# Designed miniproteins, single chains: the designs that were tried, part 94

Each design is a single chain, and the fold is of that chain. pLDDT is the mean over its residues in the fold that is shown.

## One batch from the design tools (miniprotein)

Design m3264
Fold by ESMFold2-Fast:
Structure m3264 (fold): chain A 129 residues (1-129)
Amino acid sequence: SEVEQLVEEFLEAVEKYAPELYEEAKELLEAELKTRGRSRGAIVSAVSVVAAWVLSRLGVPRELILELLSLRYGETDEEEIRQQLERIAEAISQVPAELQPLAKELVLILVRLHAPEFVEYAEELLSKL
């Protein structure tokens, strides 16, 4: 399924760009899935929580991560969503250059899960870093 593919893409990105975080990220993801189950919503929540943890370890501010995770829950104006994505792109520009590819891939995974209509906009913003 789409969400199963995103689980694989998430773990592959962590292993490729930050192998030192891979084992802990995998264990956290397995623990979340054991608690939440394997429904579509459970997988989305598990991946979101663990991706947020990884982004925090890369130095992305917690408030921006929480805004990104909330995209699907609010009656947020499209312009506000674009402004939130611009703020997170700016935060990624402050992440060490070698870790920016991981931060970009994780943000795109979260956008695909929470606000799929903004994926192309997010890809354009992140391609400019």
Scores: mean pLDDT 83

Design m3265
Fold by ESMFold2-Fast:
Structure m3265 (fold): chain A 105 residues (1-105)
Amino acid sequence: MSKEKEEQEKKLEELKEELERLKELILKDLEKAKEEIEKFKKENKDKKKIEKLEKLEKEILESLINMAMAIVRLEAKSLDEELQKELLAYAEKLKKELLEKLKEI
């Protein structure tokens, strides 16, 4: 009985590590998007094209965040209710941090 709790706690830690890796990947994509927008601004003076690129990059990153959250919700269903709440709280905190960084675009 205690072994099942230890296995669930180990699974929670593994899922938190996967979330941290997804966060790092999304942050790298966000940094790359900022670099691409800045490069585009230097080469182009068309404000409408710049605004369209900024909007597209933001929408792509928001979609990636939403997909990551959907995956986490599916994986959380395999955990105890208490551990599920902990994982979902961790994921919500990560989502808020990523959405706040998106405002920098």
Scores: mean pLDDT 81

Design m3266
Fold by ESMFold2-Fast:
Structure m3266 (fold): chain A 78 residues (1-78)
Amino acid sequence: MRFEGRTEGPVQVTVTVRLLTDDGREIELVGVGGGETLSQATFEAGRQLQRAVERAREDLERRGVRISRVVGTSLETS
């Protein structure tokens, strides 16, 4: 299952967090931030990731599923 938040810009940063749920599923949370500078794109990617986290939490709570642990993180620039 994947949850993503995106903004567009000339500089783009993608932050991905992979989570394992208590029922053994892997969840992918993605924040993509665009901006004029790397710093702006990074800040925006963090904000979009927070939105993806909130949507994922709401969806998982409705299903009675909980997050067990973080299994991976990555940051990419373009």
Scores: mean pLDDT 84

Design m3267
Fold by ESMFold2-Fast:
Structure m3267 (fold): chain A 75 residues (1-75)
Amino acid sequence: SDAQKREEINRLIDEAKKLADELKKLGDYDSAKKVEDLIKQSRKAASQGKLDEALKLAQEAVDLGKKSLEKAKKK
């Protein structure tokens, strides 16, 4: 349902926000900005009723955040 998709989008956005904050703490502002840009795109898609696109973008934000955090810990 659309309600379940919106709940999942919000869950993924919250996770991505935490990853962006951790990247900022490690000084990786470029990766944090890219994650935040994907969050903004996901929110815009959700506001337009494009829930599948919003889910995809939110998942991409989480995936990028996790990958970037793994790399940042090696700097």
Scores: mean pLDDT 88

Design m3268
Fold by ESMFold2-Fast:
Structure m3268 (fold): chain A 74 residues (1-74)
Amino acid sequence: LAEIILPVVREFGLPDEMAEAIADAIEQGNGIIHVARVPGLAELSPDALAALIVAVQKALEEAGIHIQLGLTGA
């Protein structure tokens, strides 16, 4: 999961370790990402956060992983 997310976080200019944190949050929340549990995610603007999640979902879909992503804890 983190391996699929890594190129996306790099495209957004974010740290590589954020890919692992996002992957863990997706797994723990069954697609619902708790923003407060991913360091640095709450520092993004709402627009940047929304764009990142859309890009992550698209990358997962292209890899054959059909999971609906959501956000909570903002």
Scores: mean pLDDT 80

Design m3269
Fold by ESMFold2-Fast:
Structure m3269 (fold): chain A 95 residues (1-95)
Amino acid sequence: LLEELKKAAKEAEELAKEVIKEYKDDEKIQKLAEEIINEAKKVIESKDLEEAKKYAQKLIAKLGELREELISKNAFELAEKAYELAKRLQKILDE
């Protein structure tokens, strides 16, 4: 579980970096992507499963916010990636 959460968090960090490259002029998307990177790093650096789960829940919430912003920009492919990753994180948390 812990390693699965860390792997998913690493994928969230990579998605957020991709979003930053694509939407350089969108301050809200930039800020959300930076917040996702910060929460993902906290999951990756977590010492135990309880700490990782706490930060993973915050990461899921931020991925949801990012998805909504990406949909508003017609970035449907990136929005789908954010959704799938949030869903995968939630599935791991439900174990």
Scores: mean pLDDT 85

Design m3270
Fold by ESMFold2-Fast:
Structure m3270 (fold): chain A 75 residues (1-75)
Amino acid sequence: SPEVAALQALGVSEPLARAIYDATAAVGLAEYTVKAYELLQQGKSAEEIAKELGISLEDARKVYAAIRAALASTA
């Protein structure tokens, strides 16, 4: 997918990029995957991610949790 390719361009391994994409897609927020990942790498809070992406704080927390779960998993 374009999102997996974009994550790999940011230095993410292919298996991890797929895991991150799949985790965010499972919560219906796949369109925010790449930008949310970049903001998390910059140390941004869920509140800052919500503001930057123009989404609710609840959705920003879901994206954050999905990315964190993928980073903790090698599946």
Scores: mean pLDDT 84

Design m3271
Fold by ESMFold2-Fast:
Structure m3271 (fold): chain A 65 residues (1-65)
Amino acid sequence: PLSLDELLDMFEASVDELERNRDREGAAGLAHTLEVVLRGLGDQMSPEQLERLRRLLERARKLAA
């Protein structure tokens, strides 16, 4: 099982790869996944983890636009 920090590290690596490849479709899919994670696990996140997730979501949304 992944910790929340490990999960966020994996999402950050995914955003980095999508940005390098300019993959707008992949970014849209990841943005959807991050929204689901925020709705399902946001209440369990520390303020620092929640800030990381929000930044990743903003980056994914920006790339998808």
Scores: mean pLDDT 86

Design m3272
Fold by ESMFold2-Fast:
Structure m3272 (fold): chain A 60 residues (1-60)
Amino acid sequence: MHETIVTTDPEEFEKLKKELEEKGFKIVDSSGSAENGVMTFTEVFEDENGNKVTLVLKIE
C-alpha cells in the first residue's frame, strides 16, 4: 500500500500522524519546503509489512 494524504490543518496533521503511529507506522523520512508563500511539510510513514503513507501539510 502506498497512500498520500494532504491536509492544510496542523491539528488534522497531528491527529493523522498519531493514528498512523497507533497502527504501527513509523516515520522513515521527513522534509520541508517553502514555495510561493506556501510551507509544505512531508512525512513518510512505513509499517513492518512495507506499507507506506506520505502525509503532507501545506500552510499558506
Scores: mean pLDDT 81

Design m3273
Fold by ESMFold2-Fast:
Parts: sequence; structure tokens; C-alpha cells
Structure m3273 (fold): chain A 94 residues (1-94)
Amino acid sequence: SLKEELQNLYLQAKEIYEENKNLLTPEDIKEAEEDAKKFVEVLRTFDEEVIRNFLKKLKIVLEKGDPKTKARYSYVVIKAYELAQEDPELQKFL
């Protein structure tokens, strides 16, 4: 399910972030927080195909990016997931 795909991506992102978080500057964190909001807007399309295509692109970045890029986008995934957990409409859709 889409919920399981998002949960799996979140767990993968947490592992990558813990290993690489020391590479991130305060500016990287601010940019990642803005990108996390954009991720939530993608989830709020409520379009499974749009969301799955977006998750596929993120998986590629987390698997094939350099360590700093992996750290940054892992933080994006973590923060977007946390925001989605506090959104009742998203929780009903997922």
C-alpha cells in the first residue's frame, strides 16, 4: 500500500540521516524544511500515481546520491513524514 511505501521510505531515511547528519549545515536544514513542506503538498494531491512517482524519485536520490545529498533528502523525508502524521486528512487517505 502507499502507507507501507511511505513508512519504508521513512525508516530508510532515518538510517541514512543518523549516519550522515554531521554533513548538514544550518542552511541545509532550512532548505530541507522548505522541501519537506513541498513533499506534503505532493501528498495533498491525493493522487496515488503522482505520489508514487515522487517517492520513486526520492528513493533514487537516497540510494544513489552523494553522502551530503542523501543526508539532506533523508531529512526532507523525515520532516515530511512527521508533518503528514499530524494531518488527519492525509492519515485517512494513506
Scores: mean pLDDT 86

Design m3274
Fold by ESMFold2-Fast:
Structure m3274 (fold): chain A 59 residues (1-59)
Amino acid sequence: RPRVNVEMFRKFAEALGPSADPEAVIRRFLEEYREGNPEASEEELEEMRRQARETLSTL
């Protein structure tokens, strides 16, 4: 089961800028994930979105 790595997500959020909207950060992350994993299922993408949102809320 795919997991959002907190360190990797933090670096991704930092790359988008400290003032980036959380929803924009999550959407950008999912777009990058889909490009890197074109075979990812809809369930996998939803799981990644949920984990990304939880991770971002703890940063």
Scores: mean pLDDT 71

Design m3275
Fold by ESMFold2-Fast:
Formats: C-alpha cells, structure tokens, sequence
Structure m3275 (fold): chain A 83 residues (1-83)
C-alpha cells in the first residue's frame, strides 16, 4: 500500500491556508481519498500539521495505530531528504 499527497493550494507560512488531497493506493488502485485544509502560522511545523491530517484520514480508513505510525514514519523519512 502507499499514501500519496497532492497539494491543491499552499499559501505562504503567514497564516495562509493549505489544501491537500490525501490518497490511499493498494496494488496501484485508488482505495480512498480525503481533501483536508489547515492553516500554517510562522512558527508551525508544516510536516507535523500534514502528518496529523494523514493520521486522521488513515484512522477513518480503519487502520490500526501501529499501522498508521509505520506509514507516517515512512512519509517522515521521505520528507527529511528534500532536494
């Protein structure tokens, strides 16, 4: 399984809204999706806010907390190597 995130809209860190589409794929097929909106302040941790939205979505899809944390750790690893 894989989680993909599409940014629909990302305003500046100065109180702008971020709109993202979270999609869950299994075997190359779309199984579930959720559009989420959150606001970033100048001191907000963007990855933390996004991971919180992904965690909520995965719970709604019926994943266990253990499975959710494994998926979020993989996403965090991908984001710690931004080039």
Amino acid sequence: MSVEIDFLRQESVDGGPVEARIRLFQGGRLVGERDVTFTLGPGDDFPEKLLEAVRRFLREQGFSDEEIEEILEELRRRWTSPR
Scores: mean pLDDT 70

Design m3276
Fold by ESMFold2-Fast:
Structure m3276 (fold): chain A 85 residues (1-85)
Amino acid sequence: ANASDKAIEVTCKLLFKDPKDRAICKEILTQIGDASSDKFPKLGSILLFMRAAEIPLAGRIRNLVLEELKKSGLDTSKIETLLNA
């Protein structure tokens, strides 16, 4: 929420090298922060794990993240694109 923009930018730079992917990441994390500020740090950590791991188990974790976001009333289309869903 307050002063999170720099934290979002740093997180997106850590997760992605491509400026296009960074822009999508920033947009998604901003939406998560607005809709579910208390869950923002946890969801950011999950995205970092999923991107870094690229393991079969990541698909299950991805589904859990998407379900949590849907429960928060968020459009999951952009996060599904980010996670290569």
Scores: mean pLDDT 56

Design m3277
Fold by ESMFold2-Fast:
Structure m3277 (fold): chain A 81 residues (1-81)
Amino acid sequence: SSAVEEARRLLEELRRALEAEDRLGALIHMGKLYQLAMEVSKDKEKVRELAEKAEEALFAGDDEAALRHAEQMVELLEKSV
């Protein structure tokens, strides 16, 4: 699915932004991933919960937790196609 391919690309862009300490880039890529997951996923409530956890992790500086929650959003997308 092209949506899954785009989600994986956004996850990789998020990872690279975090590695580069590009906080604005990380927020932008996380937001795009959230929008895509909300459009495609069968479980929109779980997408919202994961996005909230990812955003909280980003603001706390917990980049590993932010990536983990973003990965879970991609997994929900994969299960929805």
Scores: mean pLDDT 87

Design m3278
Fold by ESMFold2-Fast:
Structure m3278 (fold): chain A 101 residues (1-101)
Amino acid sequence: ERKKKLEELKKELQEIINSDLTFDQLLARLEKMKEKVGGHVGKALDSLIELVKAIQENNVPKLVASAIRTIGYAIELREKDGEEEVADLIIEVAKKILKMA
C-alpha cells in the first residue's frame, strides 16, 4: 500500500515539474496529493502548498518559513524514511515554485 502511494506520488511530482501550471493548478494538484499521503510526505506537501501561498501573498516571513520546512521534511524523507527520490522531487517542485515568483 505505502509503496504504491509513493510511486503514484513520484509520477504526480514529475508531471508537476514537467508541466507549465498556474499557481491555482499547482495548489489543486498538491492538495489532491496530500489527501492520499501522510507522515513526512504529507508534511512536505503542506510546506509546498504554504510556499505557493507565500509567493501569491508576497509574504516574505511565510516564504522563508515554508522553504525551511520543505528542506527539513526533505531531509527527514532522505534520512529517516529512505525516500531519496521523493525528497529530490519535493526539492525540484520547490525550485519550480520559487522560479514562478
Scores: mean pLDDT 82

Design m3279
Fold by ESMFold2-Fast:
Structure m3279 (fold): chain A 74 residues (1-74)
Amino acid sequence: MTPEEKEMLKRIDEISEETRKKIMERREQGDMEGVKEIMREHFEQETKIVKEVLPELSELVEEQLERGLKYLAE
C-alpha cells in the first residue's frame, strides 16, 4: 500500500468510529430511521474519500455505494 492509501484507510477508520457512536446514540433513542440515515451518510463519505485519493476507482466505488444504499432500503 502507498502512504496515500494508508492515510485514506486511517481517515475511513476514524469516520467509521464516529459513525458507530452516532448509530449507538440513535439506537438508544429507538430511532431506526436515523440509524439508516447515518449509515447512508457513512457510505457516501467513504465513497467521496476513495474518489479523492484513488480517482481511477471512481466507477467501482460508485457501484459499491449503489449496493450499500440498496441494502439499507431493504
Scores: mean pLDDT 78

Design m3280
Fold by ESMFold2-Fast:
Structure m3280 (fold): chain A 77 residues (1-77)
Amino acid sequence: AEEHVKKAQEYLKKAAEALEKGDKKEAREYAQMGADSLSKVSPVAGLILEKEAMEAIEKGDAEKLREMAENLRLAPS
């Protein structure tokens, strides 16, 4: 479970970095990998992550992707 959350955090950070470089395609690919990793813990959480991350990418909001990664680390157990 923890390993999948850490992978989701890692992919969200990579998505933010890709978006900061202007590569929306790479950002979406990393966001999808993050959502897929989180879905191993909770399919619903994975779907929510995918929706929010894709919206942030469309808006060019790399900071939102970084916040999402940090929120996964700080999520209540």
Scores: mean pLDDT 80

Design m3281
Fold by ESMFold2-Fast:
Structure m3281 (fold): chain A 94 residues (1-94)
Amino acid sequence: MLTLKGTVHQNADNTVRISLEVETAEEGKVIVAYVKLSSDPVAQPVAVFREAKARGDVDIPLTEEVEKIFVQAQDAQTGEFGEVIEMDTVVRTP
């Protein structure tokens, strides 16, 4: 089973840090983490995890709104995308 945990922290330099922790029980999978910004029509890949449990960080300017964070499992042999886990988040500029 693929799981996603995320935290959002406002940095002193007017950026927002999103910390992601991913875990999967599936062998032979690569996990790709994406952030969807409300200003961008396409979600951006921010981290690639090759281990069953991994962590990554991404920093985003406060002028951007994070609409969605999600991770997707990809088969390491075929390259086919599989399970998607989504975490909706909205980071607002004060």
Scores: mean pLDDT 65

Design m3282
Fold by ESMFold2-Fast:
Structure m3282 (fold): chain A 66 residues (1-66)
Amino acid sequence: MSVEELLQDPTVRAMVEELRGRRGETVTYPVSQRAHVMKAVAVLNEEGHTVSVRFLPDKVEVTLVE
């Protein structure tokens, strides 16, 4: 899927904007949103960002590394 197709999802767009605004900060998402988190990470990686993702049993921790 292209970045443009991924950004058609408003949840993915909101996550991308949140992560860009909180660079170097760990953002926690519920495990139910894991698919959207992975799409947001794909968008950020295509933009040349480095993202750290940690999967836990009940949550996903995401950090946009500069």
Scores: mean pLDDT 82

Design m3283
Fold by ESMFold2-Fast:
Structure m3283 (fold): chain A 74 residues (1-74)
Amino acid sequence: SLAEEIKEYEARLAAARTAAEVAAVNREMARKFLSPESYATLEALVDAVADDLGTLRGLGQLLINSMRERYEEL
């Protein structure tokens, strides 16, 4: 289910210790759950903040929250 997939991504974000690891999880979530246009925008954003672990974690949490909100609206 989508809820189980969201929980898996939350666990992976919590386990990630480097900016590169968080960026990889963020890109995977975006590729799976966003439109191609939104994915391209997010990929550019991740590249722009590639060395900022805190910002990348915040972006990951924002993606998770967005997926939860969309799930509740369906």
Scores: mean pLDDT 78

Design m3284
Fold by ESMFold2-Fast:
Structure m3284 (fold): chain A 98 residues (1-98)
Amino acid sequence: SEELKKAKRLAYEALLEVQRISYETPLPQEVLDVLNELSKVLIDFIRSTDKEEQIKLFEEAIKLAEKGAELTKDYNPEVAERLKKIAERFKEALEILK
């Protein structure tokens, strides 16, 4: 569907943004671990062909992005805001996929 195609595009864009954040920004290991898990979930979402699995993976990506933002807010507010915006875009896309 066009909705799924748009959601996968958002996941690709988010994957690149998360990798860039990890490369450009010195962050505590606990934050890097969450960003690494988010990257894995995004890759799994992009590769998934099952609707129920896609919804669950996207919900997990939202939770990980929000967790990353919360953990990062005291270290780098700019990065926290970027992760929060990823989560908000994913929430909008998830409502269309349902």
Scores: mean pLDDT 86

Design m3285
Fold by ESMFold2-Fast:
Structure m3285 (fold): chain A 69 residues (1-69)
Amino acid sequence: SAAHARSAALNAALAAASAARKRVEEDPGDQEAVDRFLAEADTAAASGGWAALARELRDEVLALHQRAQ
């Protein structure tokens, strides 16, 4: 079903965001890791219609990155 397919896509996007977040936490100065997370969040927001949740996750990762400077 379409709902099942969307759930799978959301789970995949959240897993990718979680992995990217861990990379940022391990090396907060890694600009490539931050850029990849932001790209994944933008793709998820555009495709899944969960822009508010994606924004919240982006803000959290950016705060972690900035706090490490």
Scores: mean pLDDT 68

Design m3286
Fold by ESMFold2-Fast:
Structure m3286 (fold): chain A 81 residues (1-81)
Amino acid sequence: STSEQLAAFIEELAAIQAEINALIKTMDPEEAAKAREELRKLNTRFFEALRDLARGVPGARERAEAELARLRKFKAELAAK
């Protein structure tokens, strides 16, 4: 169901956000500020995709998966520093 899909996406987002925030805490303040701003933008895009998924917009699930993949990539980039 759409409700189960939304719950699964939100659960994955929460896990990725926790990991990203843990990485940001290890950074210099200036780099941490830039990372937080990028995370804010990525979160905004992801929640826009989830809103569209809840509304039954065609392609919204694929968009939510793509935005979640961007969050995972961002986490990997931060971990590589």
Scores: mean pLDDT 88

Design m3287
Fold by ESMFold2-Fast:
Structure m3287 (fold): chain A 100 residues (1-100)
Amino acid sequence: EPLLPAPPKEEFMERILEQLLEEAKKLGVELSEEAIKALREGRYVEAARIALEEGKREVARLIAGAAVVAGDYEAALEIAELIGDEEMVEAIRALIAARE
């Protein structure tokens, strides 16, 4: 099967950002402009660090989920480790192992 080119980064990131904003709204939390900018640039780990510095651990968890959706399991794993969420770390490691 031919490999299709990846969708444009900007379009894909906007979809992920919209989903993150909807989930954050459901939780009653807001993403900072700095976190949104980092997410638009595909810098999931940086966006999660910004959220954690602001005390928004739930936002950092949402960003880890967004990295998983984007296929960036390495970024998602680093974020889960920064949060200290062992269950999320195990889940992401299982996703990486499933690629074998």
Scores: mean pLDDT 76

Design m3288
Fold by ESMFold2-Fast:
Structure m3288 (fold): chain A 91 residues (1-91)
Amino acid sequence: MEKVTIEIDGSKELSEEEQEEIWRELSEAVRAGKEVEIKIKDKPTPFAYELLALLYAHRGEDEKAIEYAKKALTLRGEATEEEVEAEVAKA
């Protein structure tokens, strides 16, 4: 059984291109029927939770998929509010 490990480093800022590449790698690995493991290094990020939600959804673990999707949305909402506040401070 081939295993693919995707490591997300929460201490590093990931570019949009890096996020798209990781998302594609996860989606392709799951579609190929490979065993996928997501490891979060340092701290969880919204993107890491989104990847976990996608992984569990593909495995039919709907309750876990929903749980991680909610965590991603909550953390992403907080980040969006902080970004808006920073943008207003620049004006």
Scores: mean pLDDT 71

Design m3289
Fold by ESMFold2-Fast:
Structure m3289 (fold): chain A 59 residues (1-59)
Amino acid sequence: KGEVVTYTVKPGDYLYSIAQDFYGKDANKIPLIQLISELNNLDRPELIKPGQELKIPVL
């Protein structure tokens, strides 16, 4: 949580798939998606666009 990495959204990406890539399949994705959304001030976390840059917290 002391570090943040920048990730550029690719076509077909969702916050769930991005969270799975960064935190693994066994992680609870819902609180991680909420954390990413909060960090990036997303109004609708399920609606990200290709080319959008997201700050992903390192846990």
Scores: mean pLDDT 75

Design m3290
Fold by ESMFold2-Fast:
Structure m3290 (fold): chain A 93 residues (1-93)
Amino acid sequence: SVRDQFIRVFQSMMNRVRPYLSPSVINQLDTYYNNLRNSTTIDQMMGSVRSMISILMDHGVNSSDPDVRDQIMDTVRQFVGQVIKIIQQYRQS
């Protein structure tokens, strides 16, 4: 299902960025992850995804460590690309 695909790509993203995130940021992302798991419509799933991207982008841009910035921004870029691909495949089905 589309939801299962979003969950898989989110888990992959979190595994990559978790070492660079504070507990506060992880808690915020876990809230939207739970919303994603409980979502029944594409619009609800995309709402959660957009919130997660916003949180990670804000954290990445405001990081004083260039390595942390690069890792978060690269991971967000890959996550966005995977989300776009899922949506495109859904529209073609």
Scores: mean pLDDT 82

Design m3291
Fold by ESMFold2-Fast:
Structure m3291 (fold): chain A 88 residues (1-88)
Amino acid sequence: MEEAKKAIEEAEKALKEASKLLKESENLDIEYLNRAIGYMLAAMGHIFQARHLLEKGGDVKEALKAAKLGLEYAKQAKKTIEEGIAKK
């Protein structure tokens, strides 16, 4: 259970970092903006699923998998924003 909680916290932190980077970025090309938002929405969905599973006393292993997937999407969002910023 603690491992799943930690994974959710790591995913939420990564999503916050992506969100902050997006807010600080100006003139991001629409292609990168749309891709980043898509990844952030996917991350949010998986993080929500992970928290919901833990709160209902559901499968901790499934919660951990959802949290890890949320983290990967959050990382992909940040990478996409960084690629858009670096495009010069």
Scores: mean pLDDT 84

Design m3292
Fold by ESMFold2-Fast:
Structure m3292 (fold): chain A 56 residues (1-56)
Amino acid sequence: IDPEIVQEVIQLLYRESPLSQKELAEHLGISQSTLSRVLSGKKKVSPELAKEIVSK
């Protein structure tokens, strides 16, 4: 699992999807605040976070 690829995929999903940040975060199994930081680039996707997202 490549965290950089996961981060790009998340950004693409948000851009292409009609889902709100809250709805997308629920789909990915993470908090909305975590998703917001990842989308804004304030938080990089760690290997642990990437594994959590891919596992769901």
Scores: mean pLDDT 76

Design m3293
Fold by ESMFold2-Fast:
Structure m3293 (fold): chain A 92 residues (1-92)
Amino acid sequence: MELKPSPELQALLKKYLGKDSVTEEELREAVEKILKDYSPDGKITREEFVEYLKKELGVDEKTAEALARALDIDGDGYITPEELYRWALSHL
């Protein structure tokens, strides 16, 4: 089954996978690669994620901050690969 991501997620997937459609496994791998680019421990801070969305995807600051807060489910100031993966699945 072919998953067609949102325009923002398409730009993200094109950068890391070079594909217009992905499996759930490929999406998880892409999310992990994105996080590793910004954090050596595979976690990204909310501030780093906001900066990523602004620089790579052209998202405005308020939208990026709102999304980062929504993805920080545990409220610890970090976004995990699992949290980002769940968000990506809900926006495909």
Scores: mean pLDDT 64

Design m3294
Fold by ESMFold2-Fast:
Structure m3294 (fold): chain A 79 residues (1-79)
Amino acid sequence: PVTVRVVLSGTPEQLAAFLRGLGQSGIKPLNLGVAPVADPPQLVIVAVVEPSQAQALVDTIKALAKENGLTIERLEVLP
């Protein structure tokens, strides 16, 4: 398994749209932690995925962040 950790910044509406898009992506994590932060508005995601899905998840996160005008503050891939 591979752990993907990401911190996103944006408006609450942009973060909600991101989560909806991620849920529609078809990626099935082995484990998923999602923590919204209100001040400043951020979303912290920690996902554990199969190694074969790690790149697809990273690419999906980057694409959805761009589509929704979010800033990726941190994006880490850990073995």
Scores: mean pLDDT 82

Design m3295
Fold by ESMFold2-Fast:
Structure m3295 (fold): chain A 77 residues (1-77)
Amino acid sequence: SLAEKVREIVRKYVRGELTEEEVKAIEEELLALPLEHVPEILLGIALAAQELGLGPDEAAIAEALARARELLARAKA
């Protein structure tokens, strides 16, 4: 599912397992996703946050959440 994919992406990003090129490609993919996928993106972020707990990696989760908010804002015409 998209939520599971997003959860794994956030997990890898927080662990520093993604290259700069992979991070950029993922950001572009998330921004290009249709608005109907926003709930699954948010669910994936929430699941990753629950698994990782709170800590210095909160910034990565916050960035992913900000991207999801940008997608939602595009719904307002």
Scores: mean pLDDT 65

Design m3296
Fold by ESMFold2-Fast:
Order: structure tokens, then sequence, then C-alpha cells
Structure m3296 (fold): chain A 91 residues (1-91)
């Protein structure tokens, strides 16, 4: 599932500088966050377990962090949140 999602993402965005990946608990959906080389934009792409594209949209670093927080049930302080956002913006 994950390997098929990454393969399709690379077909759409061959020059990927950084990527983060989340898988749903049941393994039915893979969410990939990718930043194209030389771009400040992050793209969210969702695939099913068979590698079929479900959704594609542009997201902010804040939306990426919120997705990770929701997926891993994380509680972050304001200071931790700002440091993670800065790290995502620099990648």
Amino acid sequence: ALEKALEKLKEKIPDIESVGVLMSEDGSTVTVFARPKGSKKIIEVKFDKEGNLIEEREVTPEEVLDAWKKHFNLTLTDEQREKMLEALEKR
C-alpha cells in the first residue's frame, strides 16, 4: 500500500524534497505529504490500499501538523507546535 502510494506520488511530483506519510489504523488509506523541490507548498495526497488516488490538495505546515496530531493523538504545547511548524517550513 505505502510503496504504491509513494510510486504514484513520484509520478505526479518527480522532484520531491521532503515527504511525510500517515497510514489509517485499518490500513485502508495512506496519506502522503510532499514538498516539491524549490517550493514552499506542501501537497497532501490520499491513496487507498491498492494505490488508487482518493484526494489531492495543497496544505499548509499547520494542516500537516494538525493531521499528525490527530493521527497520533498528540498533545503539543504552543512552544512545541511552533518549533515543529518551523521545522516543516524549512524542509
Scores: mean pLDDT 68

Design m3297
Fold by ESMFold2-Fast:
Structure m3297 (fold): chain A 82 residues (1-82)
Amino acid sequence: ANEIEREAILKEAEASLYLMSAQIYLKMGDKEGAIKALEKAIEKLKEAIEIASKSDSPLAKEIKKASESALEILEKELEKLK
């Protein structure tokens, strides 16, 4: 993988970790913790999209599509919690 692809994948991985944290906070009844974790996951997905947009490779295009789809879902979930 090129540098752009590697950096975008790392941002997706960071988003996944924040999403897991949000799910744990929700199970604990910590709505504020869950909101903050979801906001961080959204931030990382936006970063992944920006980075992936710098490359025309098939892998970069797939990362962008996957991150955009995940972003739409997480933004809707965040809106429900606010």
Scores: mean pLDDT 86

Design m3298
Fold by ESMFold2-Fast:
Structure m3298 (fold): chain A 83 residues (1-83)
Amino acid sequence: SDRVKLLKLYFELRKLIDEVIAQARALGRPDLVRKAREIRYEADEILYKYMRGEITPSEALKKLEELKKRVEELQAEIDRLGA
């Protein structure tokens, strides 16, 4: 089910974002906290638009995959700073 895939990806993304926010706060990097919060806002907007029927499941999945890549890039930056 595309809905099940989308919800799984959304919740995975939310978990990754929350972990990035916690680590960025521990490092004293408010700029990285802001970037992670912006991605969280975008993820919530994508889910909201999907639930309202404004975008297709395929469009929502594609957009969430792009956000996942951005979160992974932030995590890589944090990992380099904490090494």
Scores: mean pLDDT 88

